# Designs tried in a protein design run: designed miniproteins, single chains. Part 24

Each design is a single chain, and the fold is of that chain. pLDDT is the mean over its residues in the fold that is shown.

## One batch from the design tools (miniprotein)

Design m802
Fold by ESMFold2-Fast:
Structure m802 (fold): chain A 62 residues (1-62)
Amino acid sequence: ASVDSLAKLLLTTPQEQRVSRAVAYAKAQELKQESLANAINFLRKQGFLTVEEENQIMAEFE
């Protein structure tokens, strides 16, 4: 999956919509849970996501 495209999406999205937009993006791209986890973890480490947002996104995929 394109981490850069996801980062751009999140940076241009209001904070209250970031979790729902990231989940919709992952489902639209048919991302495997492992690929999504790696991309989200990378973006959190770069400061584009909070730990809470990472946890909320990952909770949608179990």
Scores: mean pLDDT 72

Design m803
Fold by ESMFold2-Fast:
Structure m803 (fold): chain A 94 residues (1-94)
Amino acid sequence: MEPVLQVPVTPQLELLIRAVEHLSRAEELLRAGGDPAEVERALDEAREHVLKAIEDPELREELQRRVDEAPSPEDRIAVLRDFVVELYERLLRQ
């Protein structure tokens, strides 16, 4: 279901959109059997954008811990995607 949402243009939302773009790139690179260094770079950029979108220092620490505990690039993509979805939903509720 694709709801037509009136999305407020905020710095946090812009950071989350950029994080999604980097995550999509990482997924495409993994599917294509691309360079692991390029996948890691895309994941690092996604992580940085998600961290900048988080104002709660405890939540930032939780994100870093979960990403560091993720054993594979696929698992790191999943963790970062979960955080992006949760943060986006929180922005829509506030």
Scores: mean pLDDT 80

Design m804
Fold by ESMFold2-Fast:
Structure m804 (fold): chain A 55 residues (1-55)
Amino acid sequence: SDDLRRAIERFQQGAQQYEQLAQQDPSNRATYLQLAQNAREAAQQGREALRQLEA
């Protein structure tokens, strides 16, 4: 599904952006790192779902 592929890419981009924000704003570092981790997990779940649907 193209929609799933786009969602996966957006989550991956979001994770990278949150990691950059964690470096720029140390007072909120833990929150940004948690958001980055959540985005990575969402991307991983999306990739697994896509793999199963397109198998």
Scores: mean pLDDT 86

Design m805
Fold by ESMFold2-Fast:
Structure m805 (fold): chain A 68 residues (1-68)
Amino acid sequence: MPVEEVADYLVTEEGVPRDVALALARALQDMKRAGLSEEEVLSAAPLIAGAFGLPVSTVRRAIRLAYG
């Protein structure tokens, strides 16, 4: 899923501020581009959540959207 679509989901459905949503969506796209699998990124979801100040559940949904 494109960065803008992941960011828009985070803003509209999860109530994430747009700047944070775009930063997360870009980070996930960069991880995917670097060759990390969905499973590898999902295993890091608690660390990503801590870095962005978001619930782990929100980050897990964002990861699934970015990879689906």
Scores: mean pLDDT 88

Design m806
Fold by ESMFold2-Fast:
Structure m806 (fold): chain A 93 residues (1-93)
Amino acid sequence: MADALAEQKQALLDQIEAVVRELERQGLLTSALADDFLERIRALKERNPSVDEIRALVDEVFGLAETFATTDEQRALVAQQRARLEAEIAKIE
C-alpha cells in the first residue's frame, strides 16, 4: 500500500537526517546530540509520524544548533538549512 504522504514524510526525514549530519560536521551539534537526533529520526521513520512531530523535531534541532553558532558564517548556515527544511515541511502540510 503506497501512500504518497508517507513517502513525502520519509523523504523529509531523510533531509532532516542529512542536515543533522552536516550540523555535526560544522560543529553546530555535538556527536552525542547528533546521534540522539539520528536515533529519534530512525524511530520516527518506523512509525509514520505526524507532520507536527516532524516540525517539533526540526525546531528542536535548530534551537540547539543556534546556541552553538558563534560566527556569522555558522549563523548563516543554520538559517539557510532551517529555511530549506521549513519550506519542505510547508509542502506536506
Scores: mean pLDDT 83

Design m807
Fold by ESMFold2-Fast:
Structure m807 (fold): chain A 64 residues (1-64)
Amino acid sequence: MLSARELGDLLVEQVGRISREEAEALIRQGVELAGKERGLSEEEIQRRLEQILARARAGAVFAA
């Protein structure tokens, strides 16, 4: 499995090259992995994930 940093870099490179569902799956995996590595609570990990996915769905990550 990729590190959180490597997963983030891969996601940025593949934005627009993969489906939205695949990109959201990578975002979920990266946020969970980073949160676990940093010792964040489940509530904090979930909050960050929801915020990132909401932004992605609004087109901020997937381009207009």
Scores: mean pLDDT 66

Design m808
Fold by ESMFold2-Fast:
Formats: structure tokens, C-alpha cells, sequence
Structure m808 (fold): chain A 103 residues (1-103)
């Protein structure tokens, strides 16, 4: 148990540091004018958030996020049905559905 807990703690710290680095890298790329695949960044952020909130494995979180993205893309989000930015509303819908998939 103590070795398993130490490994989980190391992975958690590594994930936190990775999230911080990705945030800095994203802002730097945006300023440099290099095209950043927002969908890829969003997918990674949602996966990390789902792992943190539900305590699921990376593979399970990735599967749930991918399924949620596919469903939201098929049904779409109407601009008139959102408050604020359309991308924010889309990401909120994906997160909500992914949390339902990972019960």
C-alpha cells in the first residue's frame, strides 16, 4: 500500500506540473502566432480534470472524454442557447456528459 500511494502521489505531482507547463506553452504559442490545436488542448485538460474529480485511470478518462466530444459534435450547440462564449458552452457540455459516462 505505501509504495502504491507513493506512485500515485508522484503521478499526481507530474500531472500538475504538466498542466502548468501546457498552460505556459499554450500562451507562448498563441503570442508567437503559431496555430495551436485548441481541440487537442481541450481534450487533454478535460481528461486531467476528469481524472482528478473521479479518480479514474487515464485510459478511462480519455475514453469518456472522446465519447462525450463525439456526442456533443453530433447534436451540436446552438449559439442562441448559450450564455457567453460558444466554445465555453461546448466544453461545459462535454465535461458534464463525460462525468455521466464515468460513474
Amino acid sequence: NSKLEAEKERKRKEEERRKEREEIDEEMRKRAGVPVPQAELDRENLTALLMAEKGVSRSEAERAVDQAIAVVEKHGIRAEDVKGDVEGARMAAVLRLALEIVK
Scores: mean pLDDT 68

Design m809
Fold by ESMFold2-Fast:
Structure m809 (fold): chain A 100 residues (1-100)
Amino acid sequence: SAPKKSVEEIVEAIERAIKHLEELKEQYPEEADLLDEVIGLLKEAKRAVEKKDLKALEKVIEKLKEIYDRMVAEKAHSEVISFVGLLIHELEVYLRQEKE
């Protein structure tokens, strides 16, 4: 198996992702409302990871996927779609790791 990531490593990754999303809001102000929803969900993901609440994390991932589908349907910028997709994947990998 790949090396298991710690809570601290995932929390730091989420915090870096929030900073990058704030930069994307400055680059793509037309997508600011969608990006704010993603930032809010990442703050919820951080709390779920810190509390080891896997059910709360799973619910956050489901909500992120709904926003991702909306971004694709609304033809958001490819950079925004790609970054949010990568975030969903990384959170799913962490969730799977913690369920094992």
Scores: mean pLDDT 87

Design m810
Fold by ESMFold2-Fast:
Structure m810 (fold): chain A 99 residues (1-99)
Amino acid sequence: SLSEEEQRRIAEEAKERILEEVRERLETDREGVLADFERALEEYESLLSLPPSVAEAAQITVEMIEKWRAAGGTIEALLEAVEEALERLAKLVLERAKA
């Protein structure tokens, strides 16, 4: 069992690593990153019919991609949407740890 503080630290470290990897890939393989997110949207929408815990995580990903598209599909908008989604996912994980 991990403490709430330790879980929060792990989530923040993971968030920083993911944002750095996304930024690096956007600089070297922008088209590949965009294609991956479009494929993820279709896959995660299918997961919304599953148990609430999985559906909630899938919904965060779907909303992230939709927000990015609504903002014009720019790289800057993608990074902002990814960061917001990671924060929402971390909060969901921490809330479950309290239950």
Scores: mean pLDDT 66

Design m811
Fold by ESMFold2-Fast:
Structure m811 (fold): chain A 81 residues (1-81)
Amino acid sequence: MSLVEFLEEAIEGLKKMLEDESTPEEKILTVMETIVRVLSVHDPALAAELQAILDEAKRTGDYKGAIERAIELLKRKIEEL
């Protein structure tokens, strides 16, 4: 799988979680942590930005806002590739 394909799948998964209000916070956390882990070996700077969004969500409980920020970040990265 290419990095672009991974980012596109990640964005689609995040959008589905954002639209489904029944998605538990633990599921959102696990998915976002997985994205950070994959990105940490391919683009450490992008991984660090996503980790900062996740850390803020853990402090504030604003997981929906975190998903929205993550989608925006990943979309911007695809446009640069």
Scores: mean pLDDT 82

Design m812
Fold by ESMFold2-Fast:
Structure m812 (fold): chain A 98 residues (1-98)
Amino acid sequence: MAEIRAAFERLSAETQPLYEQALATGDPRKLLEILEKRLAMVREIRPLSPDPTMTDLLLATLERAIERIKTARSLEEAIAAVEEAVAEMLPEAERAAA
């Protein structure tokens, strides 16, 4: 939806500097900040979502990734935590979308 796309575009602009800092410093806290901003945005657009099931799966995935990153000791560990959370939820998201 147009409102959802606009929210993603705003989030991308806001998180680009954090992403660059994460890559430059190896700081897992920057990735945590990015995901927390994504979580806040998804919560904001949830009432506007035409597919609340997909939105709820995305929220669950982000919350799971955030909790794992909080205990991460490196950017590599933080990225692995995000990849694991996404991989676990991706089949559910694909089923809900199909």
Scores: mean pLDDT 75

Design m813
Fold by ESMFold2-Fast:
Structure m813 (fold): chain A 113 residues (1-113)
Amino acid sequence: MERLREYLARVAALLRETGLVPEEIIQALEALAAGDFEKAEEYLEKALKNTKTEFEKEVIRALYLILHGDNPWAALGALLQLLLQQGLTEVQPLLDEAKKESEDAKKGAEGVE
């Protein structure tokens, strides 16, 4: 899961530069990237209480799916797609890389005879 955390750290850095999301969402991403899942959940709860837009709610939902869902790579892809739709074109290379990582993980699981 080190690769997933690397992508989360890169997304957090981009969001800090753009101001597209509240500080609590950035702090949740940084906590996820550090592997501090309890701290990430605390920041997501704070972000959800303070959310004002459907975009922010969808971002928070994607982060909860990264934390608690069965497919964190699909959840990361959904997050990156949401950011791209809001004009953060800098996430396009990350989205392409995350799709490849998801497919490579699937192929590795299917290759066991």
Scores: mean pLDDT 78

Design m814
Fold by ESMFold2-Fast:
Formats: C-alpha cells, structure tokens, sequence
Structure m814 (fold): chain A 63 residues (1-63)
C-alpha cells in the first residue's frame, strides 16, 4: 500500500509539472480566450495539488 501511494504521488507530481509548463506557455501567448484557458489550467493545477496532499496525508497515516 505505502509503495503504491508513493508511486501515485510521484506520477501526479509529474503531471503537475506538465501543467505548470502549459500555464507558462499560455501566459506568454496572446489570443482570444487566453484568460479562460489560464483559468482552466489553474483549476487543473489546484485539483492535482489537492489530490497530492490527500495522498500524502494517507501515506502519513499508513506509516
């Protein structure tokens, strides 16, 4: 269980890094709807951060 939780956390952290790169790219771009795209990416980042925290808390309890 613990090892699986650790691996899942690492996978989500990798996905978070990808989204942060997408956020940076979108911020550098200028087009209609950019603000909505920024909002969508920010929301996805927030969701992943919440999931990572939840898994870390589970890992802490499972130790």
Amino acid sequence: LIKKLQQEIVSLETALGILQSALDFTQQSSYPGQQQDLQTIQQAIKELQQKIEELREQLKKAE
Scores: mean pLDDT 79

Design m815
Fold by ESMFold2-Fast:
Structure m815 (fold): chain A 79 residues (1-79)
Amino acid sequence: ARSVAILASSRHPAEELGRVAREVGEKYAPATVQVREDGGWAEASLVGRMTREQAEAARDELAKRLPGSVVTVVEAPER
């Protein structure tokens, strides 16, 4: 398992994005979820230790549950 960040940008309300992100994070691996809103866009970051397979599954579920969202998986930088 690696430290991974899953980033989702969406025009869905920040509260909906945050709810879905937390549910997805809890399902695949415990993850810290942060949500911010900027203009008409909401952005969520899910940061946690997970396998590539878990990260890809989480990305796919976020994209499926939040149609039109841009979802990206990145390796979290080491401090």
Scores: mean pLDDT 74

Design m816
Fold by ESMFold2-Fast:
Structure m816 (fold): chain A 74 residues (1-74)
Amino acid sequence: NADELFDEAIKEAEKASPEAAKVVREGLDRMRAASTQSEADAALGETAKRVAEIDPENAAKIAQLMAKALGEMR
């Protein structure tokens, strides 16, 4: 379920910082609102980059959870 994976991504980001959690929430909202796969992929990439700037140590795990959530949305 994409929503469960989104919640997990947000929880992991919250462990890093409130700022990372906000970036992930906004990115996931953009992925949900995307009309095309290309738009969703762009939102994922931009969000992952911003998370890496805030918390490089946890960025890979957060990005992986977001990518799994996007896959569940199709």
Scores: mean pLDDT 79

Design m817
Fold by ESMFold2-Fast:
Structure m817 (fold): chain A 82 residues (1-82)
Amino acid sequence: MEEQIKEAREALDAEPRLTEEQKEELLELIKKGLEDPDPEKQLEYLYEILRLAVEAGVLPHVTEEQLEEWREELLKKREEAK
């Protein structure tokens, strides 16, 4: 866990397209995802990480349509888990 957080911090610090605020938000989401044993919540944190990366221009090939599809998939999985 600590090594993964350290690697994540190093990767974020190496990305000049991210603001310091975005780097801190991404690091917090990564920490929450790694610490949460619930796979459904881990998927939520992953979605938030990807959304912030797209907003920062780090993932220029990911569209808002793809983010919405991923959101729909998360909601669908929750409905199926009833």
Scores: mean pLDDT 70

Design m818
Fold by ESMFold2-Fast:
Structure m818 (fold): chain A 82 residues (1-82)
Amino acid sequence: RPLTPEERARLAELRARLDEIEASGKKNQVEEYETLARELVDLIRGKPLTPEARALLQRIYDLLVKEYGPEGLLRFGEILGR
C-alpha cells in the first residue's frame, strides 16, 4: 500500500541527496552516506521495506563498503540494527 505523503517526500529527498553527493565528485563523503543510511533506516523502521527504499538502502551499502572497505560493512550493519 502507498507510503504517507511525508514518507514519500522523505524517501525522494534521500534519493536526491545521494544523487547530488555522487554528482559532486567530492572525495571522502562517507559521513554523508552514513547520514543518508541512518535517515533511511529511521524512515523504514516499523514498515515493510518498499522496493524503492530497498534499492536506495542497497546503493548506500555498496558506497559505504567502497569508501570504508571492510569497516563500511560493519558500520552499515550497526546503522541497520538501530
Scores: mean pLDDT 73

Design m819
Fold by ESMFold2-Fast:
Structure m819 (fold): chain A 84 residues (1-84)
Amino acid sequence: MEEALEALSQMIDAARRGDYEGAVEAAKKAISLVEKMDLPEEKKQKIIDYLNEAIEAARRGDVEGAIKAMQKAATILSEALDEQ
């Protein structure tokens, strides 16, 4: 659980520094961790969808879009963890 939130934090920090490759790698790690978590399927899918949006935004150089998508994924993950 903590590892997924840490990966999301690293992803946002990498994007803010312009390290898009690092942001994409952190996002992929976060997706793998979320897939292994015991979360409601709808919450899990939303987190993964936002992480994929963040990856695509980062690949386009859309820093604002990437960070917003990453923050949405982190918010849903945090809320899902609070519901357990």
Scores: mean pLDDT 78

Design m820
Fold by ESMFold2-Fast:
Structure m820 (fold): chain A 68 residues (1-68)
Amino acid sequence: EKEELGKKAEEHLKNVLEGKDVEENAKKALEYGKKLASLVKDSDLALKSIQGLVDGAVQQGKAKLAAQ
């Protein structure tokens, strides 16, 4: 449920930061994050935060890949 969605979102974000299948993991992290955000009162703020976090993680993951 909520805890499971959070763990999945976090796991996929970790993979993005490590440069592992960045595009796939970013999409999945965003999907699980959106589901989590829809369950909270401040869903709009939560969604904005999640999108920003995923975008930043993608940039870091791509930089990691460029470093070889």
Scores: mean pLDDT 76

Design m821
Fold by ESMFold2-Fast:
Structure m821 (fold): chain A 84 residues (1-84)
Amino acid sequence: SAAEQARRDLEELLRRARELAAEMVAALGAEEARAALDRALEALHTGLEELARRGEISEAEAEELRRLAEEAREALLAAIEELA
């Protein structure tokens, strides 16, 4: 399901947050890495809203995925800030 795949992808981001943050900072620098993270999160929230609107995921699934996305963002942002 779309919800199951999104959950797996977000859990992978959480597991690899420090590694991915280091790669982003190395490639982009800390400031652009933060900007890229903000843009990615915005796109993800829009995508989840559209999936829920089309009935491809439930409102409860969308809320759970949104919470996981925020946890992933916070972990990535903290790692980026530590590297700056």
Scores: mean pLDDT 83

Design m822
Fold by ESMFold2-Fast:
Structure m822 (fold): chain A 80 residues (1-80)
Amino acid sequence: SRIEEIKKKLKELLEKIKKLIEEGRYDEALKLLEEFLKEIAPYLDAETLEAIRPLLLEIIAAMPEEYREEVRKIIVKYLS
């Protein structure tokens, strides 16, 4: 399904973001997140957004505190 495919891509994205964070590559992690959200945003309905919310929160939690405001801005820009 569309929801399952998006969740799978978000899980893969979270793993890539965690690796970039471990390597100190925070700007690349932010860019990767923004590019993905920009790609999927036009096709997201409320049901799909609710289904992926836990994975988005996990991505936010994975970022250093000083980058969390930038992550929130990106999410709000494409998903609000």
Scores: mean pLDDT 78

Design m823
Fold by ESMFold2-Fast:
Structure m823 (fold): chain A 79 residues (1-79)
Amino acid sequence: DEVDKLLAEGKYEEAIKLLKENYGPFKSLQEAVDYFKKLIEAYAKLGKFVEAKSIARYFYNITGDQDIYDELMKIIDDI
């Protein structure tokens, strides 16, 4: 919620900081997907595409889910 507000206001560095401070065990795959989508979007909006792609690949390595990986990569490409 607060992260979404920061992203909407263009405060990408603050959004990344808040996301990292609130990193914890995820209750569901959907919660993890939502977290990594926001993190990747913030990095990509800052022009940090190498970091954004590395985060997407990291998440793919732990999930093995190609559809999720493709969705994350599309977010980066659409920015």
Scores: mean pLDDT 83

Design m824
Fold by ESMFold2-Fast:
Structure m824 (fold): chain A 90 residues (1-90)
Amino acid sequence: MEKLSPVEQKLLEVEQKLSMAQMMLSIARLAGDEELVKEFEPEVEELIKELEELKRKYEEGKVSEEEALEKLEELEKRLDELIKKMKEAM
């Protein structure tokens, strides 16, 4: 039995949603939907960068669990909105 912290649990949820967004971009690229890729790829790349920076800071003890959770909630909200827009555009 693996005991995940609230931060680790939320991180897993955000990573799953980010994987979904990346999958949607891959499908759009394969379909030749360059307009969708051009619009959404920068936002996905920004979210990846922010998540990686947050993971690094959390691993180094540079952010509290409370701060990490707040940032993950912000990332999740942005990802939910991004995925919604991508679904509407596909």
Scores: mean pLDDT 83

Design m825
Fold by ESMFold2-Fast:
Structure m825 (fold): chain A 79 residues (1-79)
Amino acid sequence: AVTSEVVKATVEARDEDGNLLFKGEATVRLVTKGDRTTAVPLDFAEELVAHGEATGKDITVTATFPDGSTATTVLDLGP
């Protein structure tokens, strides 16, 4: 089973060259599969996917929560 929770976090998105694509508060979906939790940004996911499709570059998203904890996701635009 997959469980999803929606929270607000400070999110920073960068491409593989270190270029800042987004930084700000965003709504993120926490997806838990077994003991693994992944943070997926909701507010700008479509724009990041479009950027990755146009450039072919990996996009790294880091979410920082109010308690100072972080979660990192690499957007892999699979086939």
Scores: mean pLDDT 64

Design m826
Fold by ESMFold2-Fast:
Structure m826 (fold): chain A 60 residues (1-60)
Amino acid sequence: MSEKMIKAAREGARLSGRDEEESVRIAEIVMEENNLSEDELIEAIKSSMKLSYGVEPDVS
């Protein structure tokens, strides 16, 4: 998994109050199970965080 994807997973975890390492592991599983590109998963995380918590993760 790339540094960009790891950063996205950790930022999402931080905003949701979850463990950063666990969120990185979940992101790996989601990519593997769904054949998502890193960009697709990052967008899914952003959308999910915005919908669930009203905040947008900084994953530039």
Scores: mean pLDDT 71

Design m827
Fold by ESMFold2-Fast:
Structure m827 (fold): chain A 77 residues (1-77)
Amino acid sequence: MARTYVLVAHNLADVLRAALEALLARMGPEDRLVVIDAASTDGTRAVLEEMAAAHPNLELVVAPDLEAALALAEALR
């Protein structure tokens, strides 16, 4: 059974990589992780782009603000 996990990220550069690596290690090969970047300014998007390139089951979605990111995350449940 394939699962979709949805996460909203905003200015989490310092902790994001370790948290996503831990989550990805617990996921099955058919599971998807969608991370929505809520217009981060601290390098969070760069970390997400690098991780999406390294992990084919990680999808990066960019939202213009936190409100849009939360609405998109709710719609993806």
Scores: mean pLDDT 78

Design m828
Fold by ESMFold2-Fast:
Structure m828 (fold): chain A 76 residues (1-76)
Amino acid sequence: SLLKALEEKEKEAEKLAKEDKEKGAKAYEEVSKLYTDIGQLGIKHGMQPPSLPQAYIKRGEEAKKKAEELKKEIEK
């Protein structure tokens, strides 16, 4: 499952964030881009149900927020 693979990447990003905040932030940025790209392609190609690509985009926004939070911690 594509969603399962993305969730596994999110778990890896969470693990990396605990060990190295800079690597974690980069991993969350990658996850954010992947979710957003897949969500946008899903909308463009009529993925069903219509809530599914929107859920991918929302998860991408959440991953981006986590990356930004980690970057703020690094700047201290």
Scores: mean pLDDT 81

Design m829
Fold by ESMFold2-Fast:
Structure m829 (fold): chain A 118 residues (1-118)
Amino acid sequence: MLSPEQQLLLELLDRINSPEYASLAAPLRNLPDLARFPNYSEIVPNPVSLATIEQAVKSGEITTVEQLRAALEQMYENVRKYYSEDSPEYKLAEEFWEKVKELLEELEERVEELEEAA
């Protein structure tokens, strides 16, 4: 059974995967196809996607909002490191990260409201 905090982390990930964010999130959903991007692993030592983050929350590797923020930020920094600032992927990741920062701030407030009782 997931902790109350882990349930809130999954709710944020569900929001990111909703139709409202689908166009921004789609390029980040899975790791790049290494057959098309063979140098990706050489440039990006810690590859992260929304799918790997979701699995990490479900498996208990990510249990706190701070860990989720770090994973999402790493995903964003990986795009900035690999793609040119003039690329569509870079621009979409920048827009996505600005929206996700707002969702993370709301999540942090909700976590602070979690009761220790019961």
Scores: mean pLDDT 77

Design m830
Fold by ESMFold2-Fast:
Structure m830 (fold): chain A 82 residues (1-82)
Amino acid sequence: MTDQQRIDLVRRERPELAEALKKPLSSDEVSRLVAEMLILSTTEDLSKPEVQRELDILRGLMVLDDELHNVVLPDIPLLPAK
């Protein structure tokens, strides 16, 4: 699955989480997501499609956060005056 497909999955299955990403994830929030993914991957049956879907959603949230917040800064230094 590509990163774009994971982003689309988050927007489809968890639109409320996508809306919450209007603010960048803190390092603590990223650490919590990584810990949750690690727990799911070590304690749950990875052959189950629902477990794989939850892992893809969590990874998709991290990718979506990066995509959304990379847009905020690049235009500011390129527009010094109007």
Scores: mean pLDDT 67

Design m831
Fold by ESMFold2-Fast:
Structure m831 (fold): chain A 75 residues (1-75)
Amino acid sequence: SEKLRKAIELLEAGITDPEARERAEKLYQHALERMSERRPLTDEEIERIRFNILITVAAEQGRRDLVEEALKILE
């Protein structure tokens, strides 16, 4: 989805804290390893996993502005 890609790009650009970026990448890697054990993942499934992790990390950082803007892109 074009909207999903734009939301991911916004979240990746907005999460500027290095520790938060490392946390997101670690969570993403772990999720991919776990979910690919049963079968190969589709590109859309990979994008949804990345989006869910980025939204979670933004929320944990108190970046409510990023969360709301990303959700608006998906509307």
Scores: mean pLDDT 83

Design m832
Fold by ESMFold2-Fast:
Structure m832 (fold): chain A 65 residues (1-65)
Amino acid sequence: SLEDEFIEAAKKLKEEGKITDEQYEAIVRMAKEKLSIEEAAEKYGLPVDEVRKAASLVQEEIRKK
């Protein structure tokens, strides 16, 4: 599923050190709960720009497949 692909891409980026553990958790919650970038940032106490950066990297990783 698209949700599973999004989560798998985020996990790979976290394991490669390209995103933080907190960014990974925010991305997983976005995928599972259909949250916006802003909602995920507020929920995890992250800057919106950091969540947006992580989401952009996840989209790039998915596009490479």
Scores: mean pLDDT 82

Design m833
Fold by ESMFold2-Fast:
Structure m833 (fold): chain A 96 residues (1-96)
Amino acid sequence: MIEELRQLLARARELARTVADPADRALAAAAIRDLEDIVKRLKEDLSVEELIGMILRLIGLKYDLDTRLRDEALRAVLLEAIDLAIRLVLEKLRTL
């Protein structure tokens, strides 16, 4: 559900403020912005090509965060948010 994604993003923002590593904070801030943009765009009429493009971007973001983000709790929440975002995009693609 989109509300569950918003809650995960709120939690990620709170955790990002507590991490000491500025690189982790920067990665988290960028990922949160990208996910917030996807949440916003999911309210619009989107083409199949645009929805597939979103899925590919989310998979790339998941890989980047899993390999580069060091804080375990922040990484876990952001990966969960990405997986939920992928499910929401796929559901929109299914219903068109």
Scores: mean pLDDT 86

Design m834
Fold by ESMFold2-Fast:
Structure m834 (fold): chain A 81 residues (1-81)
Amino acid sequence: SMTEEMVEKIRKLTEGLKAKIEELSKDPSMKPLIEKGLETAEEDLEQLKKMEGELPEEVKETAIESAEELVEVAREALEKL
């Protein structure tokens, strides 16, 4: 279904973004980019939690989980910089 396809795409994108953040965290010059990414992810997470009826529930829950994971990875990356 389209819902299952969206969930799969979100999960694949999330894994790719997590790997990218970890690589960027090895370069101290990338700190401002990671900080901006964290700010954006936190804002997106807040907006996703407030959404009602715009997305299938499974897609919304997957997107929230994705955003929470990206926030965590970005925070951990910044602690290493």
Scores: mean pLDDT 83

Design m835
Fold by ESMFold2-Fast:
Structure m835 (fold): chain A 89 residues (1-89)
Amino acid sequence: EIKILKLYSSETKPSYLEIEYKGKIYRLSIRAAIDPEDPNRITFTIEILDEERNVIATFVFEEELPLDIDEEEALELLKKIIEEAIEKA
């Protein structure tokens, strides 16, 4: 289970997150971009950061968002993508 400790959200800049996963704290920069030709497609760019906020790993995920996705479903998708990025790092 991912616990969000800090969230600085932005629509035009990468969002900064600090999360707890399996008892460890991770610092992340997340950028979400909706495809202007297909609003059901979203690209997430997830950067894993060190304690000085330097990028140590970058992951790109292309996802399909249902037209009827609610905020809770979107948050669960985001948590799943974050978990996958951390496990790959």
Scores: mean pLDDT 75

Design m836
Fold by ESMFold2-Fast:
Structure m836 (fold): chain A 61 residues (1-61)
Amino acid sequence: MVVSGGVASPEDGNLTDVQAEAAREASKLAAEKVKTAKSLDEVEQVSREAAEYFRELVARA
């Protein structure tokens, strides 16, 4: 179990809760990357990766 900060996301909870946490974390990371990106190509890359990750999460449900 790894704790980085005061927030922990155990994977032994409800599937919905786990997926919600994963989606929130992914969304936060995507927003951070978009904020840092200064080129349209970079933004498209982040968008594509986010979509792919979200699809994987849904498929795993």
Scores: mean pLDDT 67

